# Designed miniproteins, single chains, continued (3): the designs that were tried, part 82

Each design is a single chain, and the fold is of that chain. pLDDT is the mean over its residues in the fold that is shown.

## One batch from the design tools (miniprotein)

Design m11017
Fold by ESMFold2-Fast:
Structure m11017 (fold): chain A 84 residues (1-84)
Amino acid sequence: MKFTPEVLSKLTFEQLQQLSDDELKEFVRTFLGVGDDSGAIGQLASALRQILEGKYSSREELVSRFGYLQEHVAKLYDFVESLR
């Protein structure tokens, strides 16, 4: 099964429970934006990863990363809540 941002947005909790271990790993990889920064979730995951990796060279860049976190926290929270 191929996980695209479109498929990810349409997954139900029941469908998620039917995934194999390899498919769950691919789901997590897509959610974290390892391969692509498309979509709000991918952009948030990319921003978090760059902060964790210390990939900020200026204060302005760091502030921009925090801006992405604030804008997408509510969307991420709603998405996670919908999976429970």
Scores: mean pLDDT 56

Design m11018
Fold by ESMFold2-Fast:
Structure m11018 (fold): chain A 55 residues (1-55)
Amino acid sequence: EDKELEKQAKINQYKAAANSNTITAEMLRRAGDTEGSKAAEEAAKKAQEKAKELE
């Protein structure tokens, strides 16, 4: 039970990081910062992958 709660907390943290970086990537893309947008997109993808690994 406690291990499952810790696991879910980590999954939620990674999902939050993925969402935050996705929003940042879109904002940077609109601002014309293609390199920054790509970096944020990669960070979002990595966070999402880690969340799925823990599920």
Scores: mean pLDDT 82

Design m11019
Fold by ESMFold2-Fast:
Structure m11019 (fold): chain A 91 residues (1-91)
Amino acid sequence: EEELKALIEGLKKFLEAVAKKAGKEVTEELLKRAEELAEETLKLMKEKGLTLEELLEIVREGLRRLEEEGADESTLEAARMAGEILEKALA
């Protein structure tokens, strides 16, 4: 449950940064989809034995790609925050 909360918060912050870059606000619909995706993802992870450590690696890889593509600092900061949240959930 705590793992799911951490994942949802990370996704919300990431979406807020992306929406601001696009000049749009994060909608309730987008936030609800993020929560649903987080729940489905965590459920599938548990079913298939995927660990939070592996998820953290995926987030780190995504951050590296965003840096290579020249994403703005707010997007990069959101991705870093998601990684920090996952690291704390693992500790």
Scores: mean pLDDT 63

Design m11020
Fold by ESMFold2-Fast:
Structure m11020 (fold): chain A 73 residues (1-73)
Amino acid sequence: MKESEEKRKEAQEHIEKAKEAIKKGDVESAREHLEKAKEAIREVEELGDYASAQALAPPLHEVMEMVQKAEKE
């Protein structure tokens, strides 16, 4: 599962970068990293690594909520 492992790391990295960007007030950068994280998680699911995708869902949703809140305010 080389591709799944690589995509899992990619998703984790983008989630962390999105959180960092939103803390700095860079909503645009946070949104870009959020979209990349979503794509990586989707690819992890396509590769059959549902356990890793499920583990990434809570931090992804947390970042999505932070970005949405920042955009609305």
Scores: mean pLDDT 80

Design m11021
Fold by ESMFold2-Fast:
Structure m11021 (fold): chain A 56 residues (1-56)
Amino acid sequence: SAAERAAAARAAGREHFENASPERQELLREIAEKLRRMGDLIEEGLKKGEPPAPVK
């Protein structure tokens, strides 16, 4: 099923992270945190239905 395939892809992504160098792991963690925060801000904006503030 499509759901099973998506789960397998996520597991493979974790394996790649584990095999990465320490420097690369740190960089990936920083990027992931930034993306997560951006996602939260976008979701909050969409829920409120208000345009983003001119000064963020």
Scores: mean pLDDT 69

Design m11022
Fold by ESMFold2-Fast:
Structure m11022 (fold): chain A 89 residues (1-89)
Amino acid sequence: MKAKEYLEKAEEALKEGNLEEAKEYLEKAIELLREEQRRLAERVADVELPDDPEEARAVVEAVVPGELAELVELRKRGEELKKKLAEEE
């Protein structure tokens, strides 16, 4: 996933102390994650989701196996990186 590549570049830039470059890569990663979220939403738009959140996630995972898990993981990494950038300011 391209979002992962940009997250890795943002993490590297932060480690090097290049806050401006880290912010640019993080913004790109967030944009790509939003696009992936929209893409997954389109693929499940016609699927009837259960009331239970866990069951709903299982249904989505059946439609897009592995992609939801990857999206959630990358979003978590992005939030952690955003928090680290805020701590450096």
Scores: mean pLDDT 74

Design m11023
Fold by ESMFold2-Fast:
Structure m11023 (fold): chain A 85 residues (1-85)
Amino acid sequence: SLIEEAKKLIDEANRLKKKMEEVKKQTTDPRLKAMMDTVIKEIDFLIKRANEAIEKKDYKELESIMRGLRAAFTLAESLIKKAKE
């Protein structure tokens, strides 16, 4: 179901956020740290909105937020890779 997929995506988002925070602690580039901080805050915002959409049964909003989370995942993975190189 859409709700079950959304819950799994929220769990993945929380794990990715924790990974980004750990990588951010080891990063010395202030611009990269700022970019990572922006993505962490975006993920937090999307998780909050996803939970609200689930509670309100706003499935169209939930689908939009899930697309936003997937986009944020792509950016987060790119930043993590850059920080390790």
Scores: mean pLDDT 88

Design m11024
Fold by ESMFold2-Fast:
Structure m11024 (fold): chain A 63 residues (1-63)
Amino acid sequence: VSEAEAALRAGDWEKAIQAAEAYIEKNGPNDSKALALLGAAYHRLGEDEKAEEYFTQAAKNQG
């Protein structure tokens, strides 16, 4: 997930999405940190509804 974080900090939203999706594919769909990174990247792209969905999923997966 560090690659997705680095891409997000660099302002490469598309790369951040790709890296976070790759992490979820390998490690499963319930990683709250990867879901939060997807939310942040979509928010930066102006995809506010998708961002809200991913943030909601991230919150549900923090036990």
Scores: mean pLDDT 77

Design m11025
Fold by ESMFold2-Fast:
Structure m11025 (fold): chain A 63 residues (1-63)
Amino acid sequence: MSDEELAEKARELIRKAEEAARAGDVATAMQLLTEAGKLINQIKDEEVRKELQEELERVWKAM
């Protein structure tokens, strides 16, 4: 999987996690963020990885 594909999939999971958190489904949001984090860790581009990690942390803190 390319960095672009990993980033796209991670962003989709983060978006779904944010939607789940807004609906009050914290358990689903946590599962989706965990899955996104696994994809982010596979990204070789340090700047892209950092941006996605900061977005993931933003959603986590908003729960």
Scores: mean pLDDT 84

Design m11026
Fold by ESMFold2-Fast:
Structure m11026 (fold): chain A 56 residues (1-56)
Amino acid sequence: SSSTESQFQSTLERLRLQGVDQSVIDALTELYEKNKDKPSFEVLGELQRELNKLLG
């Protein structure tokens, strides 16, 4: 949805400003593309889980 995409794009911009590696940005983008047809809460939950794995 448009609101989910806006939230995702805002998150990516914040991560870029924080100096997160482009490989992490790319991984999150691929995950979003594979899950964008799912409900917003599910997509955002999967993105947060992946971010925690990549930055932990």
Scores: mean pLDDT 79

Design m11027
Fold by ESMFold2-Fast:
Structure m11027 (fold): chain A 55 residues (1-55)
Amino acid sequence: SMAAEEALERLRRAAEAGDAEAASEHGKQAVRLLMEEDGLSVEEAEGRAVRAAAS
């Protein structure tokens, strides 16, 4: 969903800025949205969040 992609982008930016608190919050939101709106498993959603934070 667009909301999940927006949350992943916010996670990426927060991680790049070294803002661990913001990265954690955006990561939680992204995982939830990926699971609830896009039907991903927990492992798939978490994997996407990890990759976004590492990019």
Scores: mean pLDDT 85

Design m11028
Fold by ESMFold2-Fast:
Structure m11028 (fold): chain A 60 residues (1-60)
Amino acid sequence: AGKLFRALHYVPKTSPDELALRPGDIVKVLEIVDDEWVRARSLQTGESGLVPLSYLEEIP
């Protein structure tokens, strides 16, 4: 099942496939794309996109 993660840093949207995040934003990880990127959905905006996994912290 998709786990919840918190954004640790500001993430700008630099392409249409990316997800913009602010520190503290909660996302649901939908898919691990590779070692660096995940596809996630923002619970604040409902938008989905690619985000660097290293910018996220798993919420228990």
Scores: mean pLDDT 80

Design m11029
Fold by ESMFold2-Fast:
Structure m11029 (fold): chain A 88 residues (1-88)
Amino acid sequence: MKKKVEELYEQFKEALKAKDKEKQEKILKELEEIAKANPDDAEAWTVLGEAYLEMGKAEKAIEAFEKALAVNPENERAKGLLEAAKAA
């Protein structure tokens, strides 16, 4: 699971560089499905939040990072990203 969400995030960043909105939205939905299917995977929620931030969806990013922290409260990456999302 963790490797799959990282691979999807790399593809998502490629779609951002290509300005391919349709591909960005497709990958985002795949990340949402993985996180919802694996709700106890803090990394899946963290990666989903990062993708939301890249698309300017700060409110959804905050929700995803809060879910990651609900699973693993000591996740320093999710904590930092949550603060970044709140500042956006």
Scores: mean pLDDT 82

Design m11030
Fold by ESMFold2-Fast:
Structure m11030 (fold): chain A 64 residues (1-64)
Amino acid sequence: MAEELVREGERALREGDYERALELFERAAQLDPSNARAHRLRAEAAERLGDHRLAEASRQLAEE
């Protein structure tokens, strides 16, 4: 479920595992493309990894 993947991703993000967090948020967004929270958190993880392009794209999806 997308909700479970978001929770796991948030845990990884808190522990500084940004690559794992990004993977989990990407899976959550794939399962529920309308989930603004998943897109916002994906943007945060991407920015922590220095992927500014992915972060911008994900923020736009979070804003609908």
Scores: mean pLDDT 81

Design m11031
Fold by ESMFold2-Fast:
Structure m11031 (fold): chain A 60 residues (1-60)
Amino acid sequence: SEKVEKLKEELQKLAEDFLEGKASLEEILKTIDEILELTKDDEELVNILNDVKNKLLKLK
């Protein structure tokens, strides 16, 4: 959906900004959770986002 594609773009920008110290981990995790709620039936995307979420939590 258009909303999901926009959230994916925002997530990529937030991930880049986070690596550069310009965004918070909380903002990224919130955006991932929003995408997961909208795409519960997309098994591939859910697995990718959960892997990313786990990697981000290790940076804490």
Scores: mean pLDDT 77

Design m11032
Fold by ESMFold2-Fast:
Structure m11032 (fold): chain A 75 residues (1-75)
Amino acid sequence: PSEEEFEADVYEALGEIYLAIGKLDEKRGDFDSAIESYKKAIELYEKALAIHPSPTAERNLEYARKKLKEVEEKK
C-alpha cells in the first residue's frame, strides 16, 4: 500500500476509537466529552475520505454526525 493509503487507514482507525469513546461518554452521561469525541471522529473520517473512498468510513461518518446532533440536543 502507498503512504497515502496508510494515512487513510490510520485516520479511519483513530476515527473508530473516538467514535467508541464518544459512545462510552454518552452512556455515562458525559455529554460534553461525547460531543468532543464525536467531533474528533467526524474530522478524522473526513480526512480519511479525502485521501481515498471507504464505504465503512462513510457510514461511520454519517453515524458520528447523527450522534453529535443527538447529544447536542440533550445538552
Scores: mean pLDDT 85

Design m11033
Fold by ESMFold2-Fast:
Structure m11033 (fold): chain A 84 residues (1-84)
Amino acid sequence: SPIELIEKAIELVKEIGESKDPLERDTLRAFIDMLLAVLEKAYPELKEKIEEYRDKVFRAIDEGNYEEAIKTLEELKKEVEKAL
């Protein structure tokens, strides 16, 4: 389910926010990237929308703004739910 992929990405962002290990944070970031890439391949009709939100999510993560990253993924989840 596209919703389950986004929910998993939200869980991983929360794990980044709780982690004190830079290597663990980088690994979790890579898993989020993989999940969003899978979502784009599975739903090509949503590709442009997913890419827009992906860029916002990674900007927020890179700035240490995990609350904003979670908010952005929740907004993507709502947009995907509307498209189904």
Scores: mean pLDDT 85

Design m11034
Fold by ESMFold2-Fast:
Structure m11034 (fold): chain A 56 residues (1-56)
Amino acid sequence: SLAEEANLLAARGQVYLAQGDRAAALRDATKGLELAEKAGDKGSIEAARRILEQAK
């Protein structure tokens, strides 16, 4: 589902942040946010937004 894909992208984005790969984290979080918004999944939207904020 879109929500499940968004959640997986957010999880991978967190791993990239932990590794210092900000560019990869931003890419995954951006795509994850788009999918989460299409799915209307509040949890996935907030997770993706948090990663985008941390990757600044």
Scores: mean pLDDT 83

Design m11035
Fold by ESMFold2-Fast:
Structure m11035 (fold): chain A 62 residues (1-62)
Amino acid sequence: MEAEKRRKELGREIGEELRLIGEVIDEALKRSKELGDPDLRKVITPEEAKEKLEKLRKEREE
């Protein structure tokens, strides 16, 4: 029973992280569309994506 509770909490945390990642991806896709370039790597680098994700995570905690 506690294992199910922990599993749900872990799933919620993973779901929240995936949602934040999705927001970063969506933003990058919007920028890519505005530039007319379908290659996300030209719009956002892995480092920039990580920084944006970390920023969103901190904003959610604060």
Scores: mean pLDDT 66

Design m11036
Fold by ESMFold2-Fast:
Structure m11036 (fold): chain A 59 residues (1-59)
Amino acid sequence: MIIDENAPKRDIDKAKNYYMLGLIALAEDDVEKAIEYYQKALEEDPNHELAKRQLEFLK
């Protein structure tokens, strides 16, 4: 049985903030830091497509 109806709803605002921090890190030429921020964005919202795409692109 599936009882994860509430689980996929995460902190979308924090995911956006981490994604933006990742973009800032990339602009500062800190690729490793950017990867960390994108991973944090996915920890807050695993459905954040932009963070997922950036992680795949950078790895």
Scores: mean pLDDT 74

Design m11037
Fold by ESMFold2-Fast:
Structure m11037 (fold): chain A 59 residues (1-59)
Amino acid sequence: SAEEAAEKAERYGALAVIYAAQGDEARAQRMLEKAREYGTSEEGKKAAENAEKAARAAL
């Protein structure tokens, strides 16, 4: 469902920020890719965008 997709986008986005904060750039990028893949709804897209900004700030 769209709700499940948005939840997955948020979870992968959160993981991307965690990996970025740990300096694991490769895993952070992989998680951002997954967040975008599931972030097809307006809410999911915002979650992915917020995760990208946070991950970039953490790197």
Scores: mean pLDDT 79

Design m11038
Fold by ESMFold2-Fast:
Structure m11038 (fold): chain A 85 residues (1-85)
Amino acid sequence: SNAELAELLRRRAEEVREMAEKMAAAAKDPETAKKILELGERAAEELRRAAEAAEAGDLEAALEHARRGEELAQEAAALYEADKA
């Protein structure tokens, strides 16, 4: 259902935010940590927008926002991995 999809997207937003906070806390460079947090917050916001679109029955908008959120989350993870090298 649209409500179940929205709840999954909201849980994913919280998961992404928590992962970004953990990565930022473990990052060596403070500027990289700040960028990871900024990307994580933007990713979580896109996933929350995806949830709102899903509740409204706009599945195309939900998929677009979810994709953007996951792309931003991947950017945060890539910055974290680069910081570790």
Scores: mean pLDDT 90

Design m11039
Fold by ESMFold2-Fast:
Structure m11039 (fold): chain A 73 residues (1-73)
Amino acid sequence: AEELVKKAREALKKGDLKSAAVYLAEAAKLLPPEVAKEVVELIREGLAAYFQGDFEKAKEKLEEAIKIAEEAL
């Protein structure tokens, strides 16, 4: 989980929001169910914003998801 969350943060810093979401979704599979559910919901919101062209909101939601995942590690 830690390695995947680290890769997600690195992808986010590079502006690769899709890769950040993929790494974070894989990390969520390794987290406690309640934490995983919150992380997945934030990924869903982030990707929805990304596909709507709202990159600021997409980054915000993915950063929130990464923070929650990091806190659970």
Scores: mean pLDDT 82

Design m11040
Fold by ESMFold2-Fast:
Structure m11040 (fold): chain A 73 residues (1-73)
Amino acid sequence: MAEEVEEAAERAKRLLDALVAAGADPERARKLREELERVAEEARRGAPESEVRERLARLDERLRELGDEARAA
């Protein structure tokens, strides 16, 4: 679980970097990166898998919103 969460977080961070390069708001990207790091850290501490998956799903939704805004900019 924790390793898979780390991989998901790293993929999301790379996507955030690409979105910022494409014109996304760097402040929103920074906040999302901080939240991803918190989720990965909680997973490493043994947080329940269901809670971690729920938080990751919400972060994916926010990433999609940021991507849509970058395209509009």
Scores: mean pLDDT 77

Design m11041
Fold by ESMFold2-Fast:
Structure m11041 (fold): chain A 104 residues (1-104)
Amino acid sequence: SEAQRRVLAIAEVVAAGLEAQGANSRPGEAGLSPAATAALEAIQEAAARARAGEPVDVEEVLRHAETVLADLNAEAQRVAARKAEELGLEELAERAREFAERAE
């Protein structure tokens, strides 16, 4: 379904941001906050359900994605915004850009 495809696309945006964050993470610095960690787990669970053809809530997954992206550094947020644009997720792309601008 379209909802399942959107959830998988949102998961790819978050994965791109996390990968960029990993490259920029310093030894001994904290990873994601507890809230962002829980949100990431919820996204991964929703993506697994989408792959299995099960019902998913796109709006809930978008809220979780915003929580994870807000916890990333500005460079990772810009990477996520570009990936969201490529996948046609314009609202998520705009939100990621806003997070990056506030991080200056």
Scores: mean pLDDT 82

Design m11042
Fold by ESMFold2-Fast:
Structure m11042 (fold): chain A 72 residues (1-72)
Amino acid sequence: KEKAIEYAKKAIEALKNGDVDTAIEYFKQAILYAKDNPEAFKAFMNALSAALDGDYETAIKYAEKAIKILEE
């Protein structure tokens, strides 16, 4: 779970800096490391979908939700 949180935080940072391509790569990594937690996995998938749609505020919200789930 620690790597999923790390990649999610990097994805949020990349989105805030306007680096969408890097953020998408980090969201994909977060999804891979969150696969054993279905709620976090779904939240990261929603974050990736929002980022691909250009809805970066929604992407950040879902990523933060997934981080909170993984942090207990």
Scores: mean pLDDT 85

Design m11043
Fold by ESMFold2-Fast:
Structure m11043 (fold): chain A 104 residues (1-104)
Amino acid sequence: MKKTRVVEVDVETTAPPAAADAPGSVTLTITFEDEDGKEHTIVLNIGGGAPEAELEEAIEKLREALKNAEDAEIEVKGGGSLAEAMAAAGRVLEALAEYQAEVE
């Protein structure tokens, strides 16, 4: 297993327009270093109200990218609220923290 270290996590939210039922989304940009000190970036675009199975698949893809020290772009499609997107993003960040603990 390649040893990786998370350097930075950037969180961007897309708020719905005041006059529209636009879905809310969160973009997570995770910057991490491999054993050679090379930086890699994983971008996750998370929509609100996504099914549990799709969120679990996104978390698996995140773990694979971290284990392989690869750049990745992961999309979780949903038509729900910004609050639901933020909750899903929180679960991704929790999984990231658990992965970092596993590789110590």
Scores: mean pLDDT 75

Design m11044
Fold by ESMFold2-Fast:
Structure m11044 (fold): chain A 52 residues (1-52)
Amino acid sequence: SPKTERKIAILQARVLVLQSEAYLYESLGDLDSAKRAQQEAADLQEEIARLQ
């Protein structure tokens, strides 16, 4: 449905933002924040998979 397609697109954009944040945190040596961002991205990827 168009609503589902929009939701998937928004979640995919959020995953990209979280991956960028994880990379930034790793570059700054903040490994705990990097791990949290990676976990949030993984959770959103699971939600995307459930919508497909």
Scores: mean pLDDT 89

Design m11045
Fold by ESMFold2-Fast:
Structure m11045 (fold): chain A 80 residues (1-80)
Amino acid sequence: MKLSVDEVVELFVEIATSEDVEEQVKLLEILSKQDPEVVKEAFDRFEEEYPELIDKFREKLKDPKVREAFEKLVLSFAEQ
């Protein structure tokens, strides 16, 4: 599925505010399949518009499953 920048920003908000590890992993997997330029633009916008959620997002990355999914997302940026 092709998502817009606005839709990808909403997914980052959902990851940062979700308490469900399996949902966080699933959303990161969806992001890893999107256009890397769209995801990068959306993440920059997420950091600018939701600075309070960046700390929550970083807390989610302390879970090993969430961290692994995020590392796969970052690798998708390098491969595309």
Scores: mean pLDDT 80

Design m11046
Fold by ESMFold2-Fast:
Structure m11046 (fold): chain A 61 residues (1-61)
Amino acid sequence: MSLSELLEEMRRAAEEGDREKAEELKKEAIELVVRFNREAGRPELAPEGAADIEEEYKKAM
């Protein structure tokens, strides 16, 4: 599953009030961002990517 698909599902779950599913999808999206930046040789970008995902999650809730 792509990052954009995970973020879309996370927003949908949050909008529906399914906090458990939204939290799980948020964690999967963060894991994917960390892994992607690690594989790209840019692990220093992972914390910023994770923070952006957490901000989107908070906006959706």
Scores: mean pLDDT 77

Design m11047
Fold by ESMFold2-Fast:
Structure m11047 (fold): chain A 56 residues (1-56)
Amino acid sequence: AMTEAQREGAIALAKAILAAPGGTVEQAKQAVIKFAGASEEEADELVAEAAEELGL
């Protein structure tokens, strides 16, 4: 289970990747899994939230 602070950090990481030139949803998901300790299901949700916050 991810804490709220870890979730916020994971969303920030996903947003940074999605906003970068050539950044993809798959790269954001893999980064959140690897560096934030998210599961595949959690990563999918967090990246979707990050994309929505960016207006994608």
Scores: mean pLDDT 81

Design m11048
Fold by ESMFold2-Fast:
Order: C-alpha cells, then structure tokens, then sequence
Structure m11048 (fold): chain A 83 residues (1-83)
C-alpha cells in the first residue's frame, strides 16, 4: 500500500537522509494518494540528491501538475523529462 511504502521510505531516510531513491519512493506514494503537491516536493528532493533520476521524476511531476489542472507546468516538466 502507499501508506506502507511511506513508512518504509521514512525508516530508510531516518538512517540515510541522502538516499535519493527513498525520496523518489515517497513521491510515488504521495502521487498514488492524490497528494500531488507533496509528491512534487519529494520528486524534486530526489533529483537534487541524484540527477540521474531526473527524467523519470520530471515525468511524474508533469503528471502531478496535469492532475492538478496546471497544464502549462505539466508541459514544461514533460519537455524536461525528454532530456
């Protein structure tokens, strides 16, 4: 479940707050819960710590903005995900 994924990621981050994949996992879990603004913050944190996650994270940020009806922001992040 998304809630269980959040707890697992929080435990990992308590031990290693720089583990980018755990921040990415929080982004996915919050996206699945429809908490799009929080999901975007976690995806941005993952990219900050590991830029190799940027294409996939930007695609999800684009989807989150689209779900919020922010189509101009969604378009920007979809274009960033292709780089």
Amino acid sequence: SAERSIEAAEEVLAADPRFARAWFGLGLAYYELGKYEEAIEYFEKAIELDPSLAPEAYAYIGKAYEEMGKLEEAKKYYELSRK
Scores: mean pLDDT 89

Design m11049
Fold by ESMFold2-Fast:
Structure m11049 (fold): chain A 54 residues (1-54)
Amino acid sequence: TPQQKELELSIIDGVDDLAQAVINVSRKLGMPQEEIEELEKLRKESKKKALEEL
């Protein structure tokens, strides 16, 4: 239903916000740039896949 889809979108956005928080903390802790870039790729791919499954 449309309401379920809106809820799913909200959950996907919440998960993406958590991914951003993880990336921000990782940068503050001095994670190498290569590893940060891998986290950013994983974040983008995960959100894309979740949106495609709607």
Scores: mean pLDDT 84

Design m11050
Fold by ESMFold2-Fast:
Structure m11050 (fold): chain A 80 residues (1-80)
Amino acid sequence: SAAVEEAIRLLGEGARAYQAGDYETALRHFREAARLAEESGHAPRLLAEAYLMLGRVYEAMGDLERAAEAYARARELLAA
């Protein structure tokens, strides 16, 4: 679907921003990727990947509480 294709593109853009140390841009892209994956209703692994990446960005920013929450969501999606 168009939503899944856009989510994959945003994961790539977010990863690039993360590697460049642009955590604010990475966060925006990964949040939008998560939203689109959730909107698709049938991409739990893609949604899990977006949450895993969000956890890494939050951890890099020192937001350990939001990082833990994002990692927990990714684990739940992969366990189902």
Scores: mean pLDDT 89

Design m11051
Fold by ESMFold2-Fast:
Structure m11051 (fold): chain A 68 residues (1-68)
Amino acid sequence: SVADEIVEEAKEKMKEVAEKYKDNKHLQAQEMWKIAAEAQEKLKAAGLSEEERRRANEELGKFIDELL
């Protein structure tokens, strides 16, 4: 689905951020949450339901917690 594509793209960017800023947890968090915000905008632009957007946001938040 479009939601899955947006979420997977965001997760890949978050992994890149974790590797690039390996020794800076503060910058990792800032950049990861920026990616999550951009993903949220893309989900809204794609016309996805409120339920699909909520699930995607929860999944991305959980992924950030796992990386940090």
Scores: mean pLDDT 85

Design m11052
Fold by ESMFold2-Fast:
Structure m11052 (fold): chain A 90 residues (1-90)
Amino acid sequence: GEEELLKKAEEALKTAKTATTGEEALAAAQTALDALQEAEKAGASKETLLRLAKLALEAAKEALKKASKDQVLKAIALVLDAIGRLIEIE
């Protein structure tokens, strides 16, 4: 349920933080955003959605730090997606 999605997003953030490539960090950030989307579709609580959105934003920020020139626009898009979802949930 919600706890499994939170764990998935927390593990994704850990992967993004330890990633040595932009590709790995981007994939991890997408995993965290996917967990948020799954929670939204499942009708998760506002508290869970806020926690997931914050985890996704931190993972996306890690991806942006590690993004190569060709990955920067995708990393920016993930950061903006996470911010937009956080605003919508609050």
Scores: mean pLDDT 89

Design m11053
Fold by ESMFold2-Fast:
Structure m11053 (fold): chain A 66 residues (1-66)
Amino acid sequence: MDIEKLTEEQKKALEEAIERMKRFTSAPEEVIRKAAIDALKEGAKTPQEIVQATMTRLAEEERARR
């Protein structure tokens, strides 16, 4: 997790992405936040990239876990 390791730019992108996802996803905010942080660690840098990576990751994990 280590959210404090994120740069100020990454924190802004993360918060913006979470705000966007909260408005159109039914997933709990905590789940969204954890997946978004994971997306940042995978190389996402903009809010749009974080949203796309998070949505893809959540869909993949849901498909793998039944």
Scores: mean pLDDT 73

Design m11054
Fold by ESMFold2-Fast:
Structure m11054 (fold): chain A 74 residues (1-74)
Amino acid sequence: MSLEEQLKKVDELEKLLSDPDVEVRKAAVRELGELARTGSPEVREKAVKALIAATSDPDPEVRALAKAELTHVK
């Protein structure tokens, strides 16, 4: 996946964090977690910021998942 493709994917996943479906938001958090670990530096920075936002999600499972994903980043 190119840098441009990874940046586009992060932007798409960020939009999914606002989805009304909790399962969609949980899936977005998992994919953002992968990009935060494996992406280029610019992609990782954006993914980490999105994960931090997800720690304030109204659903406790989404918040817990975002916090868990952040523990695997450095």
Scores: mean pLDDT 82

Design m11055
Fold by ESMFold2-Fast:
Structure m11055 (fold): chain A 63 residues (1-63)
Amino acid sequence: ADELAKKGKYKEAALEYVKEATEAYAEKDFDKAIEYLEKALSLVDKDDPLYKGAKEGLDYLKS
């Protein structure tokens, strides 16, 4: 994820963060899942479908 962002592959990095958030959620590490989703949101535009999905997931975890 971080290496992809450093190479300018921000959407690929965001997809990796979403995957890592899903894995953290499956392990019931909700704090880590939230951190990964926030990282994914920082790498994509708010009009990207990935942004909307990650934002909805983040809002669900924080509720």
Scores: mean pLDDT 76

